# Designs tried in a protein design run: designed miniproteins, single chains, continued (3). Part 84

Each design is a single chain, and the fold is of that chain. pLDDT is the mean over its residues in the fold that is shown.

## One batch from the design tools (miniprotein)

Design m10915
Fold by ESMFold2-Fast:
Structure m10915 (fold): chain A 92 residues (1-92)
Amino acid sequence: SNKEKALELLEEAATLLLDERLRRQSAPAEEVERARALIPKIAKETLEYLLSLEPEELEKIIKEIEEKLSSLDPASQRVAELVIEAIKEILK
């Protein structure tokens, strides 16, 4: 379903964002495992929030992300693109 695909995209975005942040900080393995355990919850809560918004608000979020896309580093660009794709799945 579109909601299942949106959830998968949000989980991928959260994983990429977390892995990049923890890698830059040289975080201990225990902290990495603890943080990764939170990804399904964060993705689900993000999806529930996005599903609570009107289509006009979702379109505005996409535009705001797109406007900033070229100024982001490569990892942040990939996260932003995954979030945009997830929102587009919700709008179907």
Scores: mean pLDDT 84

Design m10916
Fold by ESMFold2-Fast:
Structure m10916 (fold): chain A 78 residues (1-78)
Amino acid sequence: MEDEILAKLAPFLTPEQLEAVREAVEKAMQAKNATEINKIIDELRKKLRELGATDSQIDLAVTAVALVAGRKLKEKNK
């Protein structure tokens, strides 16, 4: 699932931007609550902007991480 999301983003992001998304996904999988997920998303936005990502690329990456985080949070809370 996580690898599938990264594969979908690969054509739209540079290798450096894709690595930032991968790190954010790994952090999101370890997140315990919505506050931690929001912090991870905010950090990802800042890092992608620093790496020269466009607003559209940032929105795609953030949406992908949010979907992974939401799925993991649902698995924990049922």
Scores: mean pLDDT 77

Design m10917
Fold by ESMFold2-Fast:
Structure m10917 (fold): chain A 58 residues (1-58)
Amino acid sequence: ISLDETVGEFAEKLGVPLSKLEDMLGRKLDPNLKLKDLDEADLRIFEYAAKERGLEIV
């Protein structure tokens, strides 16, 4: 998974709805927001979720 991909594309690759990612961060997300534009804490949460599914954000 590339840092240039959007939050919506990340959700699709994980096989989860966008609302699941919103629940993980405790806030609403723009599906067009790129992963590289997330703050460091939110990005780390998503990196952990990806690793649990055998995926890596690079």
Scores: mean pLDDT 82

Design m10918
Fold by ESMFold2-Fast:
Structure m10918 (fold): chain A 91 residues (1-91)
Amino acid sequence: GIEEVIKLLDEAIDIIDESQASMEKPDLELQILEGMLRIIKGIMKMIGEKTDESLINNAIKILREIAELLSEKHPEASKKLLEIVKQIESL
């Protein structure tokens, strides 16, 4: 259900935060995308089981964009985010 999606988004945010903590300079694009992901998660927590497929698909899209952004310098984080995307899509 939606609680499992929220849990997977929390795991994704932890991976993103760990990657950002290892960076010498802030990545503004990454910060914006993570901010959008946190807003979507907040909406999901507020509306619960009323969460529609389009909101879940928007979260997946943002996760894929973040994974691509991390792919060169943080390939392990990128891989973990894509595994989380697969888990969300399997729910």
Scores: mean pLDDT 87

Design m10919
Fold by ESMFold2-Fast:
Structure m10919 (fold): chain A 80 residues (1-80)
Amino acid sequence: AELERQGDEEYQKGIDALKAGNYEEAVKHFEKAAELYEQAGSPRAVEAYTLASIAYDKLGDKEKAEEYFQKAHDLANQLA
């Protein structure tokens, strides 16, 4: 519950940063959210990795965008 709650707080900060166009801030928050969600065993980690990928793509960091997209894909397959 505590790790998942902390993940939710980081996820929301990531969303707020993404909406504001603060992509560097958004990636940091989504990465932290994904880490916390994975530790909690929460499937929300898939969404956090996907949003980190999108934010990295907005920054022009194609390698990181592909890396996080693959992390989201692999995790989604493990949870299916």
Scores: mean pLDDT 86

Design m10920
Fold by ESMFold2-Fast:
Structure m10920 (fold): chain A 74 residues (1-74)
Amino acid sequence: GVTNDDVEAAAKEVGVNLTKGQLETYVNFRNDQVFGNLGVPDSKERDDELAKALVDLGVSADDAKKLLVAVKNR
């Protein structure tokens, strides 16, 4: 899984500002999705769900996509 520090670093790289609450909520949701699907390859459906979670937290759709890619590269 990723840590809060990994996601915070990724957000800084892509210029996305997250509150501590948004960061912690996203990290928990992402790790739940990744660990709940252990052994399943990366899918567009999972990527869409992760991007939607960021948008639901108040992140723009474009920033959500950038952050998702940056976190995946960590």
Scores: mean pLDDT 75

Design m10921
Fold by ESMFold2-Fast:
Structure m10921 (fold): chain A 120 residues (1-120)
Amino acid sequence: YELKLEMLKDAILAGLEALREKLEAAARSEEGREAARRAVEEAEKRVEEAYEKALELIKEGKGKEGLEYFLDKAIEAYRELGERIAELAAQGLISEEAAAELLERLEAMIENLEAAKKSL
């Protein structure tokens, strides 16, 4: 369980880093770039907090519960990031077209995490 948690965490953080690069590239201003960076940093913070709590559960012998908790919190963080991306587009800080593409990629990432949870 601990190794599986580490692999999931690394994959999720790598996915968020890729989204950060694309969001910053889609930004229309320095304000947009800063807002995009902060949105991803908030999602990363939520994932790291979920990882710490999941690791505690795994060390207590609750391996499956810890992984389910982590995946649920990562999915929640991705959904909140999606809401922030939509807000940035509505404010004109990133293009509507770029936002639509990034939201589609984020939805695919959520589907992958839901599939991982079903395989537990």
Scores: mean pLDDT 86

Design m10922
Fold by ESMFold2-Fast:
Structure m10922 (fold): chain A 74 residues (1-74)
Amino acid sequence: SLEELKEEAVEEIEKLMKELAEKGYSKDEIREKAEKFALQLALRYQREHGLSDEEVVELIEAVKKKIDELLEEI
């Protein structure tokens, strides 16, 4: 389901952002890399699961909100 894909995407982003922070990347670099990864992940999910353009947008918006929340913790 879209909700399961959102949860999976959030977990992947959290893992990536933690790794980037541990490697000493700045908040701006972490944001840029995380947003790029989120776009790539959404396109992969569209291909693998047949998401509509509206579902892709919803997934990206959910992940971007989570990126902003996680950046406040760094």
Scores: mean pLDDT 84

Design m10923
Fold by ESMFold2-Fast:
Structure m10923 (fold): chain A 100 residues (1-100)
Amino acid sequence: SAIEEAEKLLEEALEKIKKAKTNEEIKEIVDELRKGLLEIARKNPEDAEKLKELAAKFTEEAMSIIKDEETRKYVLRQFTILLRDLDEIEKEYKEKLEKE
């Protein structure tokens, strides 16, 4: 399922962040995760609301692990953008259901 795929990506990303040796590696992990979650949401817009919940939970867990303030700020910014994109996908999906 789309949710199981997203949960696996989030869990794998969190473990990679824990093992990351540089802040640049953490940023790359977060960028790839954001792209992956957005692709899942675009293909499965019915799951966008649940994906928003999972993304928010990941943000809280990542903030507990990441110690570098600039990296924390980057991650928060990227996931704020993701949450806005997911919110738009959810709204467009709900509007489409009302018209079909």
Scores: mean pLDDT 86

Design m10924
Fold by ESMFold2-Fast:
Structure m10924 (fold): chain A 70 residues (1-70)
Amino acid sequence: MEAIKEALLAMGLDEETAERAARLAKQLADEGHTQQEIFQAIKAELLEAGLSDRQAALAAGAAVYALLKS
């Protein structure tokens, strides 16, 4: 979780949004969701937080990548 949050913060996301996205990614991974499902869920969460489609997609990709490298 910490590595995912750090990756999102490095991309310029605020602390609250980064923490929520990191928690969601970890929860979905622990529940056995696929990388694609985790990506789509994080992207949707970031869009609701007010990010553009492009920024949400890039941040969701970074979160999934960090999750796989932990």
Scores: mean pLDDT 82

Design m10925
Fold by ESMFold2-Fast:
Structure m10925 (fold): chain A 88 residues (1-88)
Amino acid sequence: SEAEIRELLEEAERLFREGRYVEAARLLQEAIALSPELSDETRQHLIDHLEEAIASGDEEKIKEEVKLALALLHSELGLPVPHDLIKE
């Protein structure tokens, strides 16, 4: 449901701000999987990129992929993109 997706996004953003990038990435994968507004290509690519980042163990990669997924999900679902997720 839309409420479930919003709740997952809010929790993922909170975890991201706390530096808990792997936990944020996992919640984002759940939100992406539940998001009917995303294209199949976008959904699959975001889930796969987050999984690859987690598997790499590279905290910087995980952080950047979580940040991009948060910004994209907010934008694609018509939600306001948080200020600190906008680069330039």
Scores: mean pLDDT 79

Design m10926
Fold by ESMFold2-Fast:
Structure m10926 (fold): chain A 109 residues (1-109)
Amino acid sequence: SEFEERIKELVERMKKLSPEERLELWAEEILEILRSTDDFEKAKEQIGALTVATVRVFKELNVPQEYIDLVKRAGARINDILLLGEAHKESKETVIKRIEKELKKLLAE
């Protein structure tokens, strides 16, 4: 899968970055996934897979627990926003803006 290959490339890039830069890269890739598809279920699955892979690499690199908890918390909030958006038939643009807001808020913590 092209997406699985992209996750592997992102993981290799993360190994060369600071914890803060890794969070920025993770957030950027979530927004790219959302922009690249109109299928919210597919976006949810891909974001979930990316979040799991990011948590795994953070653990392998002995990243402080605070960053791991931040990724897990952000991933859960994004999933909730996607599920709520799907349930209420919100536009793609509305869902992306809500996720951008949550990512900015979580990265500022």
Scores: mean pLDDT 83

Design m10927
Fold by ESMFold2-Fast:
Structure m10927 (fold): chain A 70 residues (1-70)
Amino acid sequence: DDSIRLIYRGLTSTIGTHLISLGQQTSEDLAKEAREVYKEALRLSEIDADGARRALDLVIEAAGKLVDKI
């Protein structure tokens, strides 16, 4: 179902872009980690609804780990 995939993709994009912004304001290493996570998440979100859901889970997990490094 494309509608479900697009909803998850939209959430992933919102979290991923905020994560990159947080990284850029903190350190080059955190910015690099955020970009790599977001790149993989975008790849997963283009496959199907299950991939898009996994992409959302990936950026949420990464957000928690990166915030703990601040």
Scores: mean pLDDT 80

Design m10928
Fold by ESMFold2-Fast:
Structure m10928 (fold): chain A 70 residues (1-70)
Amino acid sequence: MSKEEALKKAFERIDEIFKASKSEEEFETQFALFIRELAAELAAQGYSTEEIREIALEAAKYAWKLLEER
């Protein structure tokens, strides 16, 4: 899977979590669980620690934007 595909899948999953969450606290909890799962999946696919960190940071920035724009 390419970095672009990983990032697209991450953003789609974050959108799903955001829509399903009834509160900001629930969203933060579900997002934290998702990031742990994403990091493990990327490591299993052979991504480097640096690449995983970069993708996780972009996912976190996207989640932050969703919360801030409300």
Scores: mean pLDDT 80

Design m10929
Fold by ESMFold2-Fast:
Structure m10929 (fold): chain A 84 residues (1-84)
Amino acid sequence: DIEKIKEEAYARVPELLDELKKNAEEARKLIEEQRSSASSPDVQLQMEHVEELLDMIEKGEPEEVLLEKLREIIDEQLAKMLAQ
């Protein structure tokens, strides 16, 4: 089950990256809003990782680097889904 979810998530990584690039400013605003709330440490770390990815996009990092960063974010989320 988890391996299939990971495979499906990885298959959508290019589309997700394109979506994030198109909506970068809106994404930053939502991250700031969630970060300013009394969120769990896990949510704060997730927002930090997404903001780092947005910074990498703005700096013009190579596509393969951006795709790898997004896969890392997905892996972390999948690991959390296995936690009770």
Scores: mean pLDDT 76

Design m10930
Fold by ESMFold2-Fast:
Structure m10930 (fold): chain A 103 residues (1-103)
Amino acid sequence: SSLVERARRLLAEGEAAFAAGDYDRALALYHEAIRLLTQAGQSGSELSFRAQVNRVRALVKQGRSEAAVLHASVTLSAAKSSKAPEEVLKRLQEALDEAARAE
């Protein structure tokens, strides 16, 4: 899917922006990647959960810890309902714990 290919590129660009400390740009790129993956019917994919974990971490870096906790909680609940792999659930729980500690 061209949508999945675009989302993968946006996620990679977002990760590069995050590594450079450009959290505003990283968040915008992660948000667009998640939107495209949802449109492609890939909301429960490993790539989607990776983008959502990265969005939570970027929100924490911006000092938006309440928003980070909300997004992490919603995503973890959705991942549990979709029976995501244990490693995905662990990464989402770690992101939630990180966001909660930042508050």
Scores: mean pLDDT 88

Design m10931
Fold by ESMFold2-Fast:
Structure m10931 (fold): chain A 89 residues (1-89)
Amino acid sequence: LKIEFQPLVVREVEAGETFVYSATAPREWEIRLYVLTNLMEKEGEVSVELVGDERIATSTLTMSEEDAEEAKRLGITPKVYGQAVKVAE
C-alpha cells in the first residue's frame, strides 16, 4: 500500500468566486479529494475523470452571494479548505 498526501490549501473566498481544487495521479491510483468550507457544512462536489494514463479528481465550489452575505452578518470570513490523498493498491 502506497499513500501520498497533498498539502492542505486554505483560501479566503469572495461572493461569486469559484474555488477549484484538483489532484492528478497515475490511472492505477485512487484519489480521495476533500473540499470543505467553514460555512454551515457546505462542501464541494468531487468529479473523477480518466484521461489517458492519468486519473484526475476535481472539486469546484462557488461561494454564493447569499453565503457571503450571511458570513458577513455573522462576522465570519468565508474560507475553503482543499486536501487530497492518493492511494495505490
Scores: mean pLDDT 79

Design m10932
Fold by ESMFold2-Fast:
Structure m10932 (fold): chain A 100 residues (1-100)
Amino acid sequence: AEVLREIGEGFTNKAIELAEQGKYEEAIDYGLRAIRIPTYSEKSLNKLIEHLSKLDPEMAKEMRNFQKDLGNSKTIDDVRKIHDDFRSRMKQLAKEKLAE
């Protein structure tokens, strides 16, 4: 449990650092890694939402929507679709931010 917590915090902190550097696509990849850690995904997601709300409120909104969608999921296929859709939306948003 401790190792998974440390990995989750490491990925979460790396995602925040990358977002602060404007490396939004890399930040999204690390954030998704943190969220996929069993027993820590909710804590990682909440921490990412809190920090992203300060850096990019638009991305934070997408993460809140992702959290709600996951809470409503009933099948593994639903979870996969939600993850894929979220990743696609976040990468698109990151590209738009980099183009500004």
Scores: mean pLDDT 69

Design m10933
Fold by ESMFold2-Fast:
Structure m10933 (fold): chain A 103 residues (1-103)
Amino acid sequence: SLLDQIFALLDQLLAEKDPARIRALVARIRGLIASMRDPQQLMQVIDRIEEALLREKDPTRRRALAELLALASRQLLRVGPKELILRAIGALLRAIGELLDLE
């Protein structure tokens, strides 16, 4: 499934140390998120990224996760029902906060 592909790539991203390989993984995950239209699956992606951000200490991977969180949140705003707007906005604000904390 699309969700399983995103989760596998996120797990690979969390273990990756090379900035060029991190960038390539981000590009692949971005494409998959942009094609995702199921709001429940987008929420699972958002939850997974937010959990990863709580534990991640590497600045390059934190930036990558925050960029992916912003994209997933924007995608949820585009395809999700009105009941999920506050959840999507909350995730987007968290992503923006992380991106502003430049390390």
Scores: mean pLDDT 89

Design m10934
Fold by ESMFold2-Fast:
Structure m10934 (fold): chain A 97 residues (1-97)
Amino acid sequence: SAKEEVEEVEEKVKKKAAELTPKYQATTDEDERIELRIELLRFVEREAEKYESEELQELAIQARIAIEALERLRAGEEVSAEEAEEEFRKRLEERKK
């Protein structure tokens, strides 16, 4: 069931987030905080990609776009939420044909 697959991924993500939270709270370095966010998002992408459901494929695309946005922020680029939403719509449209 797609619902059971989503719930399984959600529980794994919550567990990974709980493991990373103490490191995130302990760091005073913004770059390290971005690295921890990217680590969580890469985990989300990998877990979601294991399934063929539309909801989890959309989650994988969202995670990839968020990773790219955070990598650009680390490079000193400004990234808008509107640009990220536009890119998500575009990639989703390309998958749906």
Scores: mean pLDDT 81

Design m10935
Fold by ESMFold2-Fast:
Structure m10935 (fold): chain A 93 residues (1-93)
Amino acid sequence: KEEEIEKLLEAAREVTRLLFEAVDAAEAGDIERALELVDRAIELARREMPGFEEGLAALEEAKRAIEAGDVKKALNLAIAAGLIMIGDVIDLE
């Protein structure tokens, strides 16, 4: 259980890091880079955190917000996704 929780925490931190990098890229006007980073975050979450459906849904919404050029919505969704994923992992302790 402990090793499993550590792996989930590491994945949640990495997903969150990628999301903030994606928002930074979108704010800089680099939508292509932002989408690449969000796709990497979604792929990592699906691989390492397949049970975290609410966080995954927030990631998919963040991708749509970036595609629409709504950086503020993308930032809010990225924060929500990160908090959901980290909170769910902490609750497993």
Scores: mean pLDDT 78

Design m10936
Fold by ESMFold2-Fast:
Structure m10936 (fold): chain A 95 residues (1-95)
Amino acid sequence: DEEELKKLLEDIEKQYKEFMEKAEAFLEKVANMPLSEIDAMIKKIESTLPLTPLQKKLLELIRKIAEDYEAGKKEFLALLKELIKKAMEEELKKL
């Protein structure tokens, strides 16, 4: 049923959009945190719950952002946010 499939795709798109918005908000939050807090948070996340492939990629990117922040590469954060957004859009298209 084409109409049911279309509605399912719309529901998936809504869920991914919400995830993207939360991911962007999270990146803004970590960009303003001291490195010690970021490191502690990453370790807690890694030890607490199983992560999806997208969540693992986000965690790796956050780790890189934290490392580069002290090096004065703030502009790199904007680029990484765009890359994360594009990656999530590409994954949505595969569904």
Scores: mean pLDDT 63

Design m10937
Fold by ESMFold2-Fast:
Structure m10937 (fold): chain A 82 residues (1-82)
Amino acid sequence: MSREERFEAAKERLLALLRELGASEEVIQLAEDLIRAMRAKDAETASALGRRLFAALREEGWSEEQLEEIDRLLAELAVLGL
């Protein structure tokens, strides 16, 4: 697969996981904005949105195991997008 195809696959996996686990519309929007910043190669905006996303997830009571899986998918997206 191309780098772009891997990015799209990782994006779909992240958004599917968030929706399956019942993430709020705010969390989904933050994730989509973060992915957009990564595609735009805007590392500063991506970093800021990533911090906001994890803060929102912690406030919503997501488990450490769930946060670790999301972090793993975001790290894959960052490597492929940034």
Scores: mean pLDDT 84

Design m10938
Fold by ESMFold2-Fast:
Parts: C-alpha cells; structure tokens; sequence
Structure m10938 (fold): chain A 88 residues (1-88)
C-alpha cells in the first residue's frame, strides 16, 4: 500500500537521524518507539503529525543536549513531510 511505503520510509529516516545525531538514551528511545507505534495506528495525517510532535516534545523535556534537540527537530520535519504524502 502507498500509505505503508510512506510510513516505512518515515521510520527508516527517523532511524537514520538517530544514528546521525548519536541518540542512544534508553528513555528517549522508549518515547520514540511509543510515538511511532501510535502514529502507525493512526488513519488521519493530522493525528499522525500530532502524535509525533507530542513524542518529540517529551524527548525535549528529558534532555538539554543540542544533538537531541537537533534530532527532535528533524523528527518533526520528517513527520510533516510524511503527513503531506499521506494526504493523497
């Protein structure tokens, strides 16, 4: 399905961003995994974006590391791109 391909590409790019910014904190990874699971179950592109943004905000509350902030911003950017593709 086209939707499935968009979600797979989004998750792949999020994983690449984790490696790029060196994000290894288990608590951050747990928040990310929970947000991605909820986002995957969403049938609405707007709800998908909101779920990912909420996850990113929780990550930003846990860490003052500039690399973690760059990672969270990249995840939000990737979510906006994916949500746009999910709109048909």
Amino acid sequence: SEKEKVLEEFEKRVKEAMEKYGVTDPEILKILEEALKKARESDDPVEFYKIVVEGANKILELSDDPKVKQFANEVVRLAAEAARKLKK
Scores: mean pLDDT 85

Design m10939
Fold by ESMFold2-Fast:
Structure m10939 (fold): chain A 74 residues (1-74)
Amino acid sequence: KALEIYQEVEKKTQEAVEFFKSLGREDLAKKAEKLGQEALDLLTLPTGLSGEEILKKIEEILQEIDKLKEEAKK
């Protein structure tokens, strides 16, 4: 359900933001927050995209957040 995807995006974004803030990486926290908001906007705002295209873009955004977390570990 769309609500479950929304909750997952919100949770993953919050976890990433808190993680980056704990490291003193406010720049990465801001990037993660922006990426999470872009994913939530895809679920909540009208788009010209198919549901499949929306889900793929959300997956790509979540992967970008994961990459930021890996970069912060280096």
Scores: mean pLDDT 79

Design m10940
Fold by ESMFold2-Fast:
Structure m10940 (fold): chain A 91 residues (1-91)
Amino acid sequence: LGEILKNEVGIEVLNDALKAGNSVEKAVGATLAAIGEALQAYLYGKKGDKKGGEESARKAREILLSFGVSEEVAERAQQEALKAYELGKKD
């Protein structure tokens, strides 16, 4: 759980969303929504639901792109959500 909430990618996401012209509230909301999808991917991992985990990771990327986060940072967030899924499987 703590690994999923690590702010390294979250800070990059927040900064990108702010640079895209979003308000602080919207940028924080987008970042938290992406974190929520990573947490959902982790829970799907615990259940062994690969389809659910992949869909949550995809949704994290789509949310961030919709707020103007760069493709590179959004893809990194998707990869972190997929890692959260694998961590859930292992735990």
Scores: mean pLDDT 80

Design m10941
Fold by ESMFold2-Fast:
Structure m10941 (fold): chain A 75 residues (1-75)
Amino acid sequence: SEEEIAKALKEVYSKLSADEKAHIQAILDEAATQDEASARALTVQMLDFLIEKAREKNMPEEYIKLLEEARERVR
């Protein structure tokens, strides 16, 4: 569900370092200035980064699967 995806995003984000959070913020700031298609591509890039970091930090498979579902919904 959208609520479960939002919770998974928040939980993964909470485990990021300050530098990793700054990287996410930079992507979000860029997306806010772009057209819809470019903003969508940047959102996919952000989700790919979050999935990679979730795997690197050995987060539960349930969270990783919810992030992958979010990625498919954006594409």
Scores: mean pLDDT 85

Design m10942
Fold by ESMFold2-Fast:
Structure m10942 (fold): chain A 107 residues (1-107)
Amino acid sequence: TQIAELQAKYDEAQRKQALFDALRDEALRALAQSEVDPEAALDRLIAAARASGLPQAESIADLAEKLRDDPAGALSAAAYSAETIADGYASLAQKLQAQLDALQRQA
């Protein structure tokens, strides 16, 4: 029971980390092309973030929209925010993995 609950929390943390890593990578990719198609790149990032349905991703989209007059700055801010959130979930996953390992070693 406790192992199953921790596994579910670990899987959720890993899933959310992967989502925010993907948002960061898309923002950084878009930055490399921002001079060519900055507004369309920003719109795609905002749409991807909102499609997740996660409040933290919606906050990234809202930040990007507020900075829309500077698309490169908006993409940079979105990448930094996504990286910070992903790092938070990576840290949580490491703590949950340590708890799982401790419980499994008792078997």
Scores: mean pLDDT 83

Design m10943
Fold by ESMFold2-Fast:
Structure m10943 (fold): chain A 73 residues (1-73)
Amino acid sequence: GATVEAAIRMAEELKRRFGEVATVQQVVQFAVENGGSGAVAVANAARELGELRGSDRVDMTELIEEIRRRGKG
């Protein structure tokens, strides 16, 4: 849906800005600063990936795939 598409576009912008890997804090801050319908989905996916991996870092390709996975239900 529109929220998933907006979240994917935001994650692609994050990848352009930070490269292949960013911290959970960088991803969450970018989402808060830029807002929009995808922002909460991006922030939540980044936090959950960080927790799952036991890491403060997120791979941007994995972030995009996690957003896509969550958007499927």
Scores: mean pLDDT 81

Design m10944
Fold by ESMFold2-Fast:
Structure m10944 (fold): chain A 80 residues (1-80)
Amino acid sequence: SREELFEEAEVAILEMELALVKNLYDKGRISPEEAIEMLEKILKRGKELLARATSPQVKADIERIIKEAEELLKKVREDL
């Protein structure tokens, strides 16, 4: 459905944003504080999308993104 296509697009955007934060942080292009802010925004949007998602595949993809973002957030906080 149109709704499922939008959910899949939102998942793809979250994946791209998480990959961007990882890349920028690994290259030292952003500070730990900037990385934390970006990751917290990704987590908020991911959790909001997870709450309204009905597709098992979309839920699984979001849960994976949330887990990866939480793991990176923990690592970045240790670098403070």
Scores: mean pLDDT 88

Design m10945
Fold by ESMFold2-Fast:
Structure m10945 (fold): chain A 77 residues (1-77)
Amino acid sequence: MSEAAKKAAELLREAARLVEEAEKSSPEQVGDLVRRAEEAIREALEYAKESAPAVQGAIEAEARRLRERLERIVREL
């Protein structure tokens, strides 16, 4: 696997952890967690562009799922 693909996967794991924390957090903490998760997703998508098409597709699909969860958190605030 390319270094770019590995970095994208690591960033998505970080984003997933931040999303899970945001879903369990108080309103005071959720804003920072959502922002950090979105930053990690953006960075992962940039690294995905440097990866093989199959890997890029997998990273994009996971990023979409995490963004859907973030949208639900923001909508309920």
Scores: mean pLDDT 81

Design m10946
Fold by ESMFold2-Fast:
Structure m10946 (fold): chain A 77 residues (1-77)
Amino acid sequence: SEEEAKRREELEQEYKKMLETFEEDIDEAINFLKQVSARLMEQTAAVGGEENTKIIEEDLKNEISELEKRKKEFQAK
């Protein structure tokens, strides 16, 4: 129906706006995590030693990787 087609178009436009906002938010989150990673690793090296620094580095790399993966999924559509 014409009403169903209009509703679908409205939902598609809403989804596109959400994706644009989410993509910008993901970029900000990735940049924030990269900044936090650098500072946290510096602080951890000063107080926690080498082993703790490596664990934090790996965890942060995994979180950044997951956000980059989500960004690519949104960009693919």
Scores: mean pLDDT 71

Design m10947
Fold by ESMFold2-Fast:
Structure m10947 (fold): chain A 62 residues (1-62)
Amino acid sequence: GIIEKVKEAAMKETKNKEIAEKTFKIADEALEAGVPESVVIRGLIDTVELSGGNPKPVKEAA
């Protein structure tokens, strides 16, 4: 699905290992808690940008 592709792109593009691990945990917990996928996707894009990574593949996956 879209969320799985976005998560994969975010993992590849995030430039900090600690940020990447924390981001994936928060994303999974947010989805389990019923947060809309659109909000989670925005958070993943923002995290990639904050880390100095390329958000383009993450945006294209969404």
Scores: mean pLDDT 78

Design m10948
Fold by ESMFold2-Fast:
Structure m10948 (fold): chain A 87 residues (1-87)
Amino acid sequence: MADESFTPEKQAILLQDLEQLKAAIESGEVSLEQAKQALLNLAGQLEKLGLTKLAAFLREGVAKAKSKEEVIALIEELQARLREEMA
């Protein structure tokens, strides 16, 4: 259905949500565990949009991340990959 398709509008929303999450991590508003949970929830959304490889990448990255800095780096890599999907 159209609502489950990856569109430029959905890409923009996802990129904005990721930028807000980065800011919250950098400000100390969210814990490492909260940031990881937010990214796992996002992986579920990516899977529903048919971006199953990005969802798998994100789940693996979350499992490996041990610091807020590693989570921020994971978010930046995900943002780059999301931009490539609609280039």
Scores: mean pLDDT 80

